# Designed miniproteins, single chains, continued (5): the designs that were tried, part 4

Each design is a single chain, and the fold is of that chain. pLDDT is the mean over its residues in the fold that is shown.

## One batch from the design tools (miniprotein)

Design m16107
Fold by ESMFold2-Fast:
Structure m16107 (fold): chain A 79 residues (1-79)
Amino acid sequence: LQKAIERAEQLLQELDAGKLSLSEAAKRILEITEEAGLPISIGVGLILRAIGDVLDGRSENEAARRAVEDLLQMIRERS
């Protein structure tokens, strides 16, 4: 769990520091989901919601950030 938390926090820092694409963030979301021992369906669901957010006019960065924030909350609640 600690490694998954650290990776999620690092991903948030990278999103805040620069323009990371949604596809790059999606790959890391899946990796963090697996590291946390969460079902892959959680990571996929967060990515699909982020795609929906972009289709609704939000930026890729904002959509990715929201997905990672929710993932981090889920990991912390299981600790």
Scores: mean pLDDT 81

Design m16108
Fold by ESMFold2-Fast:
Structure m16108 (fold): chain A 65 residues (1-65)
Amino acid sequence: MEIILDTTLAMLEIAKSVGLIKDVEVEGDKITIYLTEDTPENRKVVKDLEEVAKEAGYELEAIVV
């Protein structure tokens, strides 16, 4: 599970570096992604990350800021 979590966090950092995500917060079993806008591109990234996070035992939530 640690390997899958590390992969999820790496993907989040990549998405942040390309401007899709503003910030990321991890609290207990929950990962929160902060998006600058709700676009089709961002929705696809969120779905992929949500699936990977779920396999790692985490729940992923996205909010638009």
Scores: mean pLDDT 71

Design m16109
Fold by ESMFold2-Fast:
Structure m16109 (fold): chain A 91 residues (1-91)
Amino acid sequence: SLLEKAVDEFLKRYNLPESLKDKILEAVKKVTEEVPVPERYLPFVIDILYKNNFDVEKTIEELKKIFEEGPQALVDKSAELTRELVEELKK
C-alpha cells in the first residue's frame, strides 16, 4: 500500500529501526481519522509526526492549519518532501 511504502521510505530516510513501523502506522491512522488526506500526501503526514516527536494532537492541529492555507501550500510542501525522499533513495 502507499501508506506502507511511505513508512518504509521514512524509516530508510532517518535510519530508524523497522520495529517502529507498526507504531508509526498507528499514529498515522489516528491523525488521518481526524484529518482525511489523500494517500499521495501520507509521506508529508509522517514527516510532520516525526517533527512533532509523534505528538498526534499537535500534528492534527498543524495539518488543519496547513489545509486552511489552501491546496497550493499542501502541494508545495508535499512536492518538497517527495523530492527529499527521492534524493535519500539515491544514497
Scores: mean pLDDT 75

Design m16110
Fold by ESMFold2-Fast:
Structure m16110 (fold): chain A 66 residues (1-66)
Amino acid sequence: SMEELEKKREEIARLQGLGAAEVLGGKALDVKILEASETELLAEALTEGGRLLVRIDYRTGEASVA
């Protein structure tokens, strides 16, 4: 169903945000999704290196500090 596709998309977004945070800031302790669209994800992550804003471009798979 459409609802199950939306839930799976949200789950994938959370996992992507955690992975990006770990690459950029070290071990991720927590992640909060701020914005998710078809083209990008914006998340606030708490890592061992501190809090950072993470942006993922879904077209390229590139993760960066926002």
Scores: mean pLDDT 73

Design m16111
Fold by ESMFold2-Fast:
Structure m16111 (fold): chain A 66 residues (1-66)
Amino acid sequence: KPLTKEEAKKRYKEKLGIDMVELKDGTLIPKEVAENILKRNGQEDVDISKLTKEDFEKLIKGEKIK
């Protein structure tokens, strides 16, 4: 059975000191990475939890989202 999202978040925080955030489609990403990418793209006010994995991949490429 795969790890639950809550278990994965807890393990990353406790073992690596990394806060994980869940995207709208349920994908887990490091919160710091997500915030840095949004800031780089000039979208600091966007709610990370409203993004999908596809939206996040666009942000990584330097594309803006709504």
Scores: mean pLDDT 73

Design m16112
Fold by ESMFold2-Fast:
Structure m16112 (fold): chain A 74 residues (1-74)
Amino acid sequence: MVDSLAEYLVGLLRARDYRGAARFLEGLRGTPLLPPVLEKAAELLRQEGRDDLAALVEETLRDPEAGIARLRAL
């Protein structure tokens, strides 16, 4: 489950659907799935050389409220 959710998030970010990514993450907020999904997504993005997107996901892992707000503003 975590892997499938992380792959979905990565797909949204690659498509530059930042608003979709923000809505997806808002749906996970307050659940125990949010941190492991963000950690796995950052790992996958780093493995693909997408350090820009990985940094964005890592920001959201540190501060989910600010990170999701930033994604909505993109």
Scores: mean pLDDT 85

Design m16113
Fold by ESMFold2-Fast:
Formats: C-alpha cells, structure tokens, sequence
Structure m16113 (fold): chain A 73 residues (1-73)
C-alpha cells in the first residue's frame, strides 16, 4: 500500500497535477484527523509547484509513512 501510493505519485510528470494530487491527500488526511500527514502532503504540494520534484517525493513519502503509523495506532 505505502509503496503503491508512492509509485502513483512518481508516475505523475505534470507539476500542477502532482501538486493537486498531493493537496487531495492532505485534505483526506486532515478529514481523518491525521494532521501530521496533512502537513507533510501540503509541504510536498508546495515543493511540486516550485518544480522541486525530489523534495516533493520525499515529503510525500514521509506523509505516506506517517499515515501508516497513524493507522497502526
């Protein structure tokens, strides 16, 4: 699951599309009460909009891992 979500993000080449997807993930995390994952996804979306793909992917990966940790609680 974690790897699959990361691979979906990696397949998106359009910076605006990547940012929109990451903002969607942040919104979903916030609705679930996972504010830390929401924060990480928002930071990833900002990096994507700036064209910093590597930072966006790293932050998104952290968001995915934080979501998994939250679900295990």
Amino acid sequence: MVERQYQLLDSIEDPDELAEMLEGSARSSERSGNLESARLYRQAAEAARRGDRERAKRLAGQGVLETERWRRS
Scores: mean pLDDT 75

Design m16114
Fold by ESMFold2-Fast:
Structure m16114 (fold): chain A 85 residues (1-85)
Amino acid sequence: MVAELTEKYRRVAERIATVSEEWLQQVQDFFQSSSPAEAAAWTQQQLATASRNEQMATRLAYAASQGLEAFKAEVERLAAELEAA
């Protein structure tokens, strides 16, 4: 189980690695300082306009801000989407 989750995360991380570290840090800082409503609204806007890799990074960062269970669930979803493509 842990090994499978680690492999799924590695595949997702490879796609996210194409976005800038500075951009990822700014997104994480925003989610740490924003209200749940602000985080949700910003995430919806980014998903409509961002590149696919930025969308994945945004989804994962938002899930991480919601806690470990949300993070695990989003890693599983993103890995499944990558396998289907």
Scores: mean pLDDT 70

Design m16115
Fold by ESMFold2-Fast:
Structure m16115 (fold): chain A 61 residues (1-61)
Amino acid sequence: MELEVTVEAPTVLARDAALLAVPAALSQPTAEKAEEVGRRNAAALTDALGLPVPRITVRER
C-alpha cells in the first residue's frame, strides 16, 4: 500500500522546509497518522524559520 503526500506552500522556501517532514510521515502505518505527523513536523519547521504554514495532505493510492 503506497501513501501519496501532497505539500502546498505559498513560497518555494516554505515548500522545501515542509518536504523535510515527508520521510517521517511516510514511515507511519496509516494515511491519517502520516498526515498528522507530516503536518506537525512541517508546521514546526516553517514556524522556526518564520515561513508561511504549508498544507500537508496524505492519502492511500
Scores: mean pLDDT 76

Design m16116
Fold by ESMFold2-Fast:
Structure m16116 (fold): chain A 82 residues (1-82)
Amino acid sequence: LDLEELRRLVAEARARRAEMTPAQRVQLLAAEALVELAEASGDPELALEIVEAAFRRALTQPSPEEAEATIREETRRALEEL
């Protein structure tokens, strides 16, 4: 995984957030979490596992806003434990 390229693509996507559907915004947040966790841990594979679990949990939430909150909470928790 090319973290530099992913970080650049995430920044470009953030600039277009207002044009996104709620589902696309949840996906963007997951990508942002992946970059942040990979940079903090130095382990892209670990970061991917954490983000996959968080995203899977988010998909069970009843609203996009709660899905975003779930990803943010899981990401914050993981960063605090690194």
Scores: mean pLDDT 81

Design m16117
Fold by ESMFold2-Fast:
Structure m16117 (fold): chain A 70 residues (1-70)
Amino acid sequence: SKEEAAKLFAGVATYAASGDVAGAVAKVQELLARGYLSEEEAQAIIDAIKAGDVAGALALVQQAARRLGL
């Protein structure tokens, strides 16, 4: 659902902003498993998170959320 997707995207943003790499990656993987992200979108977000590029990760999250009409 859109509500479930919005909650998971918010979770990625919260964990990424707090420096919780494992938590952020887990939420991205859940978004991918539920079909809310493509594999390419998920990989790009995970790469940004692992690189410590919080701003880049949040920008990619926002782009994906907009594509879904969130």
Scores: mean pLDDT 88

Design m16118
Fold by ESMFold2-Fast:
Structure m16118 (fold): chain A 93 residues (1-93)
Amino acid sequence: MDKEKLRKAAREAFELMSNTDMTGSEAAELIAKELGIEEVSLELKAELLEKMAEVLREEAKEYEEKGDFKKAEELYIKAEALLDAAKVLREAA
Protein backbone atom coordinates (compact mmCIF):
# COMPACT_ATOMS: atom_id res chain seq x y z
CA MET A 1 0.00 0.00 0.00
CA ASP A 2 1.20 3.51 -0.82
CA LYS A 3 2.49 5.18 2.39
CA GLU A 4 0.75 8.46 1.50
CA LYS A 5 -2.57 6.64 0.90
CA LEU A 6 -2.20 4.94 4.30
CA ARG A 7 -1.46 8.31 6.00
CA LYS A 8 -4.66 9.72 4.44
CA ALA A 9 -6.63 6.65 5.61
CA ALA A 10 -5.21 7.09 9.14
CA ARG A 11 -6.42 10.72 9.31
CA GLU A 12 -9.86 9.64 8.02
CA ALA A 13 -10.11 6.90 10.68
CA PHE A 14 -9.25 9.41 13.44
CA GLU A 15 -11.80 11.91 12.06
CA LEU A 16 -14.53 9.21 12.02
CA MET A 17 -13.74 8.17 15.62
CA SER A 18 -13.49 11.78 16.91
CA ASN A 19 -16.37 13.53 15.05
CA THR A 20 -18.94 10.70 14.82
CA ASP A 21 -20.37 7.93 17.04
CA MET A 22 -18.20 5.46 15.09
CA THR A 23 -16.06 3.04 17.13
CA GLY A 24 -12.46 2.10 16.25
CA SER A 25 -13.79 -1.26 14.99
CA GLU A 26 -16.36 0.44 12.71
CA ALA A 27 -13.80 2.98 11.43
CA ALA A 28 -11.26 0.20 10.68
CA GLU A 29 -13.95 -1.81 8.82
CA LEU A 30 -14.90 1.22 6.67
CA ILE A 31 -11.24 1.94 5.81
CA ALA A 32 -10.62 -1.77 5.06
CA LYS A 33 -13.57 -1.78 2.61
CA GLU A 34 -12.17 1.36 0.92
CA LEU A 35 -8.87 -0.57 0.52
CA GLY A 36 -10.68 -3.55 -1.08
CA ILE A 37 -10.64 -5.86 1.97
CA GLU A 38 -14.06 -7.56 2.08
CA GLU A 39 -13.74 -9.70 5.25
CA VAL A 40 -12.14 -8.10 8.33
CA SER A 41 -11.55 -9.96 11.61
CA LEU A 42 -11.04 -8.09 14.90
CA GLU A 43 -7.33 -9.05 14.66
CA LEU A 44 -7.04 -7.64 11.12
CA LYS A 45 -8.87 -4.43 12.20
CA ALA A 46 -6.37 -4.06 15.07
CA GLU A 47 -3.43 -4.65 12.69
CA LEU A 48 -4.80 -2.01 10.28
CA LEU A 49 -5.20 0.55 13.11
CA GLU A 50 -1.65 -0.22 14.36
CA LYS A 51 -0.24 0.16 10.81
CA MET A 52 -2.06 3.48 10.37
CA ALA A 53 -0.72 4.69 13.74
CA GLU A 54 2.84 3.71 12.68
CA VAL A 55 2.74 5.83 9.49
CA LEU A 56 1.39 8.82 11.47
CA ARG A 57 4.23 8.44 14.01
CA GLU A 58 6.76 8.39 11.16
CA GLU A 59 5.19 11.57 9.71
CA ALA A 60 5.24 13.18 13.19
CA LYS A 61 9.01 12.52 13.45
CA GLU A 62 9.50 14.17 10.03
CA TYR A 63 7.71 17.33 11.26
CA GLU A 64 9.64 17.25 14.56
CA GLU A 65 12.95 17.11 12.62
CA LYS A 66 11.78 20.18 10.62
CA GLY A 67 11.00 22.05 13.87
CA ASP A 68 7.19 21.90 13.43
CA PHE A 69 6.52 20.61 16.95
CA LYS A 70 2.82 21.60 16.89
CA LYS A 71 2.11 19.51 13.78
CA ALA A 72 4.19 16.64 15.23
CA GLU A 73 2.16 16.74 18.48
CA GLU A 74 -1.16 16.64 16.55
CA LEU A 75 0.03 13.55 14.62
CA TYR A 76 1.28 11.81 17.81
CA ILE A 77 -2.14 12.40 19.43
CA LYS A 78 -3.90 10.87 16.39
CA ALA A 79 -1.52 7.88 16.39
CA GLU A 80 -2.09 7.27 20.13
CA ALA A 81 -5.89 7.27 19.64
CA LEU A 82 -5.60 4.66 16.86
CA LEU A 83 -3.29 2.49 19.02
CA ASP A 84 -5.71 2.70 21.98
CA ALA A 85 -8.53 1.53 19.67
CA ALA A 86 -6.32 -1.32 18.35
CA LYS A 87 -5.57 -2.47 21.92
CA VAL A 88 -9.31 -2.69 22.70
CA LEU A 89 -9.87 -4.81 19.57
CA ARG A 90 -6.94 -7.15 20.36
CA GLU A 91 -8.33 -7.71 23.89
CA ALA A 92 -11.74 -8.55 22.31
CA ALA A 93 -10.26 -10.91 19.70
Scores: mean pLDDT 81

Design m16119
Fold by ESMFold2-Fast:
Structure m16119 (fold): chain A 96 residues (1-96)
Amino acid sequence: MPEGVREALAQADALAAQGEALLAQAKKDPANQYQLEEQGQLLLARARALRESVRLVLDHALNGVHNPAALRELAEELLRTEERIPAEIAAKKAAS
C-alpha cells in the first residue's frame, strides 16, 4: 500500500474516532447534546469522504489503470480534503 494512502486512512480513522467520541460525549452532556451530535456527524462525513478518495486510489492501483492525470487529481483532492477538515473543525469549534 502506498505510504501516503496509509497515512490518509489513518487520518480518516482518527476523524471517525473523534466523531464517535463526540457522539458518546453528547449522550453524557445533555446541555451540549445537539452541538456535539452535529460536530460528530460532520467529522464522520469527512472521514467517509477521505476513505472514499483513498478507495479510488487503491482501486486504480489494483486494476493497473495507471492514469497519471486521474491519480494526480485524486492526490490533489485528498490534500484539499485534509486542508478543509482542520479548517471546518476549527470553524465549528469557534462557532459554538
Scores: mean pLDDT 71

Design m16120
Fold by ESMFold2-Fast:
Structure m16120 (fold): chain A 72 residues (1-72)
Amino acid sequence: SDERARARLELLEAEMETLKKYVKDKNVQKEGLDAIIKEAEEVLRTATSPEIKDRAQRLLEKAKKMKEEIDK
């Protein structure tokens, strides 16, 4: 359902912020980001609402960008 998908995206967004602010180990950050990427891809694949698809796509792009920046 859209309500469940929104709640899931809110949780994933909060997890990403936690990784940015509190997790200093780069390997743990990458593992967390990989989990977020996989879940965001699932939401994007299964969602019907354009709003939810857009939000999932933005989360996916942010997570991938953050993962690339860790190695700098």
Scores: mean pLDDT 84

Design m16121
Fold by ESMFold2-Fast:
Structure m16121 (fold): chain A 118 residues (1-118)
Amino acid sequence: MESLEQSFEEERRWLREHRDEIIEEIRSLPYEKAVAVSSAYMLLAGASEDWETLAELYVVAAEKDVEAAESMTPEQLEQSAELNRRWSELMRKMGYEEHAKALEEAARELEERARELK
């Protein structure tokens, strides 16, 4: 327990200090790079138990999914929607209701687009 807390305190502090910069960087990246970079930071945020940064990363990833929706197949849209719904449920369970709502809206937009293509 103490070893785990000690191991991730520096990562948690760094993420908190650089959160806005990380989110802005992800927003500026092309979709494929945004997915890779956000996924890497999600792993770090989860490992360091920085749930607030994790919530922000989920939301920016969802924003990028919606922006890329026009270039997605129906299967990709459905997969992204399902992932965003899972993140929404997780965020709600952790008390991040505003982030959960943003993820639900992103999932809804992706599902709507998938229906239009069928």
Scores: mean pLDDT 83

Design m16122
Fold by ESMFold2-Fast:
Structure m16122 (fold): chain A 93 residues (1-93)
Amino acid sequence: SAREKRKELAERLLEEMLEERLKKNSDLPEEEKEKYRKEAEALREPLAEEFAEVDLSVIAEIEREIATTPNPDARRLGERALEILREAARVAE
């Protein structure tokens, strides 16, 4: 059940990240939006599997990447990812 909840959180995170990216880039051509959707779909299962094995080292690595990234979109998405990952870790017990 805990592993299944983590996978569900990964799917929610991916959907939220995609929706926000498309919303922020609503003025982009449909071709670019389709690219984002395809990239998100390709990441769905790998991300869910990675979330199933969430540990503190992964959280610490993401925190470092957020602190050093020059990309404000990556920083925002990373902060959201940290919130979801910490919640997933809590559910694990």
Scores: mean pLDDT 69

Design m16123
Fold by ESMFold2-Fast:
Structure m16123 (fold): chain A 60 residues (1-60)
Amino acid sequence: GPAEAKKAAVAALMTQRGLSREEMTARLIAIGLSEADARRIAEAPDDETRARLAREALAK
């Protein structure tokens, strides 16, 4: 369903290497996340924190 498609799109983006913070933020917003959640995820200091924040955003 739409929720599964959104989760898959976010997961695919998280595996992508070489994205800037601005590029990641823009793509997360395009997927349907809020600007605040997208920025928080893109600004995460490590992959573990980024994955946790992405799960929290997708649970809303």
Scores: mean pLDDT 80

Design m16124
Fold by ESMFold2-Fast:
Structure m16124 (fold): chain A 80 residues (1-80)
Amino acid sequence: SPRVEAQIARVESLLGLSPEEAIEKAREIIAESDLPPEVKAEVLAYLDEVERLLATATPEEAAAMKEALVAALTGLIRAA
């Protein structure tokens, strides 16, 4: 659907952002998505945990976490 395609494109655009900016934008995308409220709550809690891990991550670890996050969010939106 055009809405799902637009949301996936927004998630994929996170690859061009810093890890910190990607987390902030991911929260916005998930809040605005058509995902069930309970799924949104779980994903937002997961984003809070990833943000905590970023505080002690190396630049390489942070980049890998960002790529893993984008892949996970793309899969979640596509499955909905």
Scores: mean pLDDT 82

Design m16125
Fold by ESMFold2-Fast:
Structure m16125 (fold): chain A 70 residues (1-70)
Amino acid sequence: SMEELLEELRQAVLNGDIDKAVELVRKLIEMGVPREKLLETLRRIQEESTNWEAVDAVAREYGRLLLERE
C-alpha cells in the first residue's frame, strides 16, 4: 500500500494534479512513511519532471503538513 501511494504521488505530480498529490502526501504522513523515503520520492519526480513548479508546490505543502502535525 505504501509503494502504491508513492507511485500514485509520482503520477499525480507528473500530471500536474497538485490537489491529488497533496492528498496523497497527507495519506503517506498518516501511514507513518519515513520523511527520508518521501523526500527521496519527490527528488526522483523532480529529476523526471519538466514541471518544476508542480514539484516545488508539493514539497512546500509537505512542509506545511509537517508543521501542522507538531
Scores: mean pLDDT 74

Design m16126
Fold by ESMFold2-Fast:
Structure m16126 (fold): chain A 85 residues (1-85)
Amino acid sequence: VKPWSDQQVLDYLHHQSVLDGIYLSYTDPELGKAVRYAGLVLYSRLNGEEIPEFVLEEMSKLDPEVYQKALDDLEATLAALKAAS
């Protein structure tokens, strides 16, 4: 059972990944890419879906520190929102 509606989850992930991805792509393309893929991973986990292999392959090409930071930041934000419901 999801604490939020599917639309709320989609709107949140779309809004954050689009804004962060666009902003960071101008200053740090690798960080922007890491934020986008971290968002896709979290979206798949929230929906109970399998993470596509191409996402895992692309993530393996990213700097592990950059990817982990993006993932941790997004997970912390989602956890805070989930705890509020």
Scores: mean pLDDT 64

Design m16127
Fold by ESMFold2-Fast:
Structure m16127 (fold): chain A 59 residues (1-59)
Amino acid sequence: SSALVQQIESYLLAGQIDSALQLIELLPLSPPQKNYLVQAIKAASSPEEAAAILRALLP
């Protein structure tokens, strides 16, 4: 799902957090992994930090 990850990153960098979170639900991750991603992204202080969190927390 490299294309899906790129779309999520694009939304995060554009500040479109709600759109990014919708796409995270489509990732082949366990519910705990999705919850970690969602909480970390919501806690991010900038679009760049949110994108970095996505890249760091992907399996």
Scores: mean pLDDT 82

Design m16128
Fold by ESMFold2-Fast:
Structure m16128 (fold): chain A 67 residues (1-67)
Amino acid sequence: ATETVSVDPAFIDRLLEIAKENGVEEAIEWAEKAKASPDPEQRALYIIKAANKLPISPGELGERLLA
């Protein structure tokens, strides 16, 4: 394979859905940038930024992203 599994598109889609559920525009923007970014490093940074804007714990966020 010529790709890495560090960032699954479904993971980003779930993150975007969680951001929309919480109504955090800034988190939504970062999640959308992550989804649109072709660079793995930029994508990871955008995911981290989106997660940091959400009013939920890292543990709860992880559970929702893996569910």
Scores: mean pLDDT 72

Design m16129
Fold by ESMFold2-Fast:
Structure m16129 (fold): chain A 62 residues (1-62)
Amino acid sequence: MEVTATITKGEAVDLDTGKIYKVGDVIKGKLVSETEDGLVQIQDLETGNLILLSTANATLTE
C-alpha cells in the first residue's frame, strides 16, 4: 500500500542513513509494517530506504 506520511510532531528516522525527518516533512512510500503501538515502517519510493515513524507523530494518507 502506497502512503504519504506528513510529520506533525517530533521526528522520523531513515534506518539506513540515520537521516532525520522533522515537522512539516513529507515522506512518500510503501507501508511495510505497523505495530500495535503505532510504530510504522515506510519504504521510501525514491531511495528504497526504510523510514521509522510513529502514527502519533504523523498523518498517514493513501
Scores: mean pLDDT 80

Design m16130
Fold by ESMFold2-Fast:
Structure m16130 (fold): chain A 72 residues (1-72)
Amino acid sequence: GYELGNRLGEAIAAGDLETALALAEEILSKSDPSAHPLVWRILAQEARRAGQPELAEVFERRAAEAEAKMAA
């Protein structure tokens, strides 16, 4: 829901990787797997805008992993 997205945005802005990953995985668990690479890429861009480059790198890796699973 919208509340989970807001909490995820706050965790990203705070640089809280553990909370951000947990919330992102909860959102993704309720979505179509084909959307997972795009969602992770959007989160990586959000992390960059928030000044959290380490979180952006983790989210980019998660996007690549999700994309590889779809290609296999």
Scores: mean pLDDT 81

Design m16131
Fold by ESMFold2-Fast:
Structure m16131 (fold): chain A 100 residues (1-100)
Amino acid sequence: SAEAALQALARETGERLREIEAAARAGMPVDEVVARVRELFEETLAGLREIERELGLPRDVAETYAGVLAHELARMVERLYGPEAGREVLEYARRLLAEF
């Protein structure tokens, strides 16, 4: 079902986000963490589009999930590296969301 696929995507995205956060705490440079966070967001948007196309996930549900994720990613980066890095992630995510 679309719901089960979304739950699976959310779990995978959450696990990958924890791995990125762990790498950041281990000393990964901010530019590499930001790049990985951007890639994770792009891949998650692609996954949402596939669930929409193949299983009929409602557009508003996909947009809501993507919007929440964008803010979670920005807040994590802000907590680890400060407000400028968080803003860079949020501005990037907002640009992708405008086309989503």
Scores: mean pLDDT 90

Design m16132
Fold by ESMFold2-Fast:
Structure m16132 (fold): chain A 91 residues (1-91)
Amino acid sequence: NEDEELRRWAQEVVNRPPLDLETVLDDLIEFAEFLRREEAVELLRELLEKVRAGESEFTPEQLETLERALIALNLVASGQINLEEARELIR
């Protein structure tokens, strides 16, 4: 069951000790890949590369994708939304 697998994974991620931004972005990229959201995956990968390069300037699209992915991940972890609803949130 993909919804149960996604929820268990998201719950583990949310319940980990506070992580650095690189680790959070790696988890969000995996989440977006699981949801098959190609544009979100690309934007999150670009953001991760900028973070790794020590860059501080991010596009509005990168920041919006990060915000939506974080919201969707937390809603999945709390059981508030399913896989299909998470896909809609991360367009």
Scores: mean pLDDT 81

Design m16133
Fold by ESMFold2-Fast:
Structure m16133 (fold): chain A 101 residues (1-101)
Amino acid sequence: MERATVRLVLRVTTPTGQTFTLVLTFDLELVGGEYRVVSVRGEAGPGLVAFSATSSRRITLAEYVRGLIEVYESMGLKLELLSLEASTEGAREAALEGING
């Protein structure tokens, strides 16, 4: 079973103009030609708040990332991609699809 890891580093800007860094680490599985989220770990700073979640519904990485951006933007937060590390090129492309799509 092919597995991949993606690490996203995002700058988050609040409505008041304050900024912090959000780091998301995804564990992925390749199923039917699509990278699906197995688990995600999030760390937000300054004053790091960590979360971890295991997905029971193995949604695609692109859907997960897009949904996350939509939720944050609905809260008045602005997101900027600072770095993207992926263990495979396909996983990198899936992450970029979620960010740009």
Scores: mean pLDDT 78

Design m16134
Fold by ESMFold2-Fast:
Structure m16134 (fold): chain A 78 residues (1-78)
Amino acid sequence: SAAEVAALEAFLRALEREHPGALVPIMLYLGARSIAELARRLHARRADEAFLARVREMLLAVGVPEEDAERLVAFLRA
């Protein structure tokens, strides 16, 4: 829903403030030009477990703590 995408965008903006540049590899991978576009693309693929595993690994590779990476994946699964 639009409300779920908006909540995801807010989560991603908080993650970017805490870990500047952490979303860049995922944005490049998905062809997203903004955090708003990233939120829409992540939400569209939220049922794809292999995709969620890749998102998690990309966050860990840029130094995002495991707890924060798992929170994003859990948010997408809900």
Scores: mean pLDDT 86

Design m16135
Fold by ESMFold2-Fast:
Structure m16135 (fold): chain A 59 residues (1-59)
Amino acid sequence: MPPTPAELQGFESVPEEDREKMRRLLENSEDPELSREAFGELSPEAQQRYSQAIRDAPP
């Protein structure tokens, strides 16, 4: 159970396996190299969900 609601905005619908990967990706969002690699390892659905969350994130 991820305790970071601000980081997992909109990710609750993602499968448990991808949810952990997304949480790690968000933790390393300040590191573009790690974020890029982790994003590429997500399933296509999780990649789309993450992209949508980034678009909807507050500025």
Scores: mean pLDDT 63

Design m16136
Fold by ESMFold2-Fast:
Structure m16136 (fold): chain A 74 residues (1-74)
Amino acid sequence: EREKALYKARKIYLKNKDSLTDEDIKQAEQIAESKTRNEIYEMIEEALKNNDDKTLVIYYLALQIIGKKEVEKE
């Protein structure tokens, strides 16, 4: 289910977030501006199935950017 996928994605993100390049961050920002949260959830699930940790980290960062724009804790 989505919560299990997000939990797994978060663990991978936290281990790899400091290794993201400026280009990766820019890509995540573009995804956050152009995609909905539901679309990013689906993209994360696909990245998990493909064992693509790099892409997964970028997608999870996009979710973090959306949440950060929601300044009020949520």
Scores: mean pLDDT 77

Design m16137
Fold by ESMFold2-Fast:
Structure m16137 (fold): chain A 116 residues (1-116)
Amino acid sequence: MTEATVAAAAQALRQYALVAPGAKVLIASPDAEVAARLAAAAEAAGLTALTRVGELSPAELLAATKAAGADLGLAVGPDGRVRAVVPGSASATTPGAGAGGGPVGSLSPAELLAGI
């Protein structure tokens, strides 16, 4: 995991706090230190943070977020990808490349061809 990825995830949590002050967020990372740092950033922004240490798939992140009663689920993977899910949104199960920063090209060649 890169420090830039952790900083981007922390910034996303601060931006989310501006539109949903006091919201509950679930933070998942295979690295307990990364999870703790992001939880501290979320709480400093006025959010209620729950942490889970482990590598979660998008489906597991959504299920864990729903089970925790959280408004937002955020996962930082060992590949340096940040995933966000909002319960009740079908689009939230599809991991994006991260809004505003991160690797370009999250689409497989098959997905790219199917869009044409």
Scores: mean pLDDT 67

Design m16138
Fold by ESMFold2-Fast:
Structure m16138 (fold): chain A 85 residues (1-85)
Amino acid sequence: SLDEKLVERAEKAVEEAEKTIRYAREHQDPRLARNAIKIAEFAKELADYVIKRSTDPEVQKKAEEVKKKAENVMEEARRILDELG
């Protein structure tokens, strides 16, 4: 379904955000931290959209997990940016 494709897109986006924030921490790179926020915000917005429109409990559950992971990435990115100036 469209909702399944959208949640798969959101899952891939949050995985990329998680990868990007790990590199940002390892390399102390504020540009990567800012990029991780942008990717995570996209994933979260897509997940929120799916949660609101989908009637499939499994799709909703996956979207909620994406949202949580995206929020964690954004929090870690803010910590990195605060540490680096």
Scores: mean pLDDT 89

Design m16139
Fold by ESMFold2-Fast:
Structure m16139 (fold): chain A 114 residues (1-114)
Amino acid sequence: KKEEAEKLEKLGDEYYKSGDYVNAAHYFLGAAKLYLESGDYEKAVKYADRAIEYAQKANDKELVASAYTYKGKAYLKMGDYEKAIEYFEKALQLDPSNEVAKKLLEEARKKLES
């Protein structure tokens, strides 16, 4: 639903302008997830990138890992398995216990070998 994603984008921008990078990253990640669910993979990557940037500014490694996971998932949905693998590996370097990234990495590797 575009309206929900646009609302999360606006909240992310408001938190960013106030210097609250953790909340900005969470809202941009939420927007990326909604765009991913709606099939807008280009916007999913765009807002995952903004989530990565602000999570890095917040020094929140787990949030950076989550944002890389959604960026990888967008590339997986677009059929770019090599980029999907790259971003899932980056997520796991930051958070080795990220179960979602582990499962999606295995899926992307299986797709690449098919």
Scores: mean pLDDT 87

Design m16140
Fold by ESMFold2-Fast:
Structure m16140 (fold): chain A 102 residues (1-102)
Amino acid sequence: TAAANQAAFDRLVAQFRAAKAAGDEEKTVYYAAQIVLFAGWGLVKPSEEQRKVIREAFEIVEEAKKVKEKYSKEVQTMINLIFDLLKNNPLFKAQLENATRE
C-alpha cells in the first residue's frame, strides 16, 4: 500500500541519516542506494524535504561509483544496477529525475 511504502521510505531515510552521522561510509552508500532505487521505481510521492534527501542520496551514489571497489560486492551490485537502470530504463530515469528536481 502507499502507507506501507511511505513507512518503508521513512525507515530507509532514518537508517541513512544514522549511518551518515556515524561516519559509516559502507552503510551510508548502502542506504543511499536503496533510497535511490525506491525513488526511481516511483514507490513514494516525495515531499520537498524528501526530495532533498533523495538528491543527497543520489550525489553520494554518484561519488561512490568513482571508487566503488572500496565497497562490498552487495553495494557495488546496487551501484551497477542504478546506473544500468538510468541508461536502459526510461521510466526509472524519468521518475528519479522528477524525484530529484528542485
Scores: mean pLDDT 88

Design m16141
Fold by ESMFold2-Fast:
Structure m16141 (fold): chain A 85 residues (1-85)
Amino acid sequence: VKEESERLRRKVEEARKEYREEKEELEKKKEEAEKGMKDPKTKKKAEEELKKLGPKINTREEMEKGAKEGLEIMLEVSRKIEEES
């Protein structure tokens, strides 16, 4: 049980790191698009990019949060089983 929890924790940490890296790349693209908003020639394209990037960033943030919450629930259940066993 404890070894399984440690393996799960490592996999969740790796997934969370991947989501954070993807979010950072998307945030950089968002900053570039925001700079494009200042140029009338690129404003419309920048608006379209920002509209697409917002949901993608939010999805990565929610996935990271969900992975963290899921791990915490599983660790709590594992502790309870071990205490009652």
Scores: mean pLDDT 76

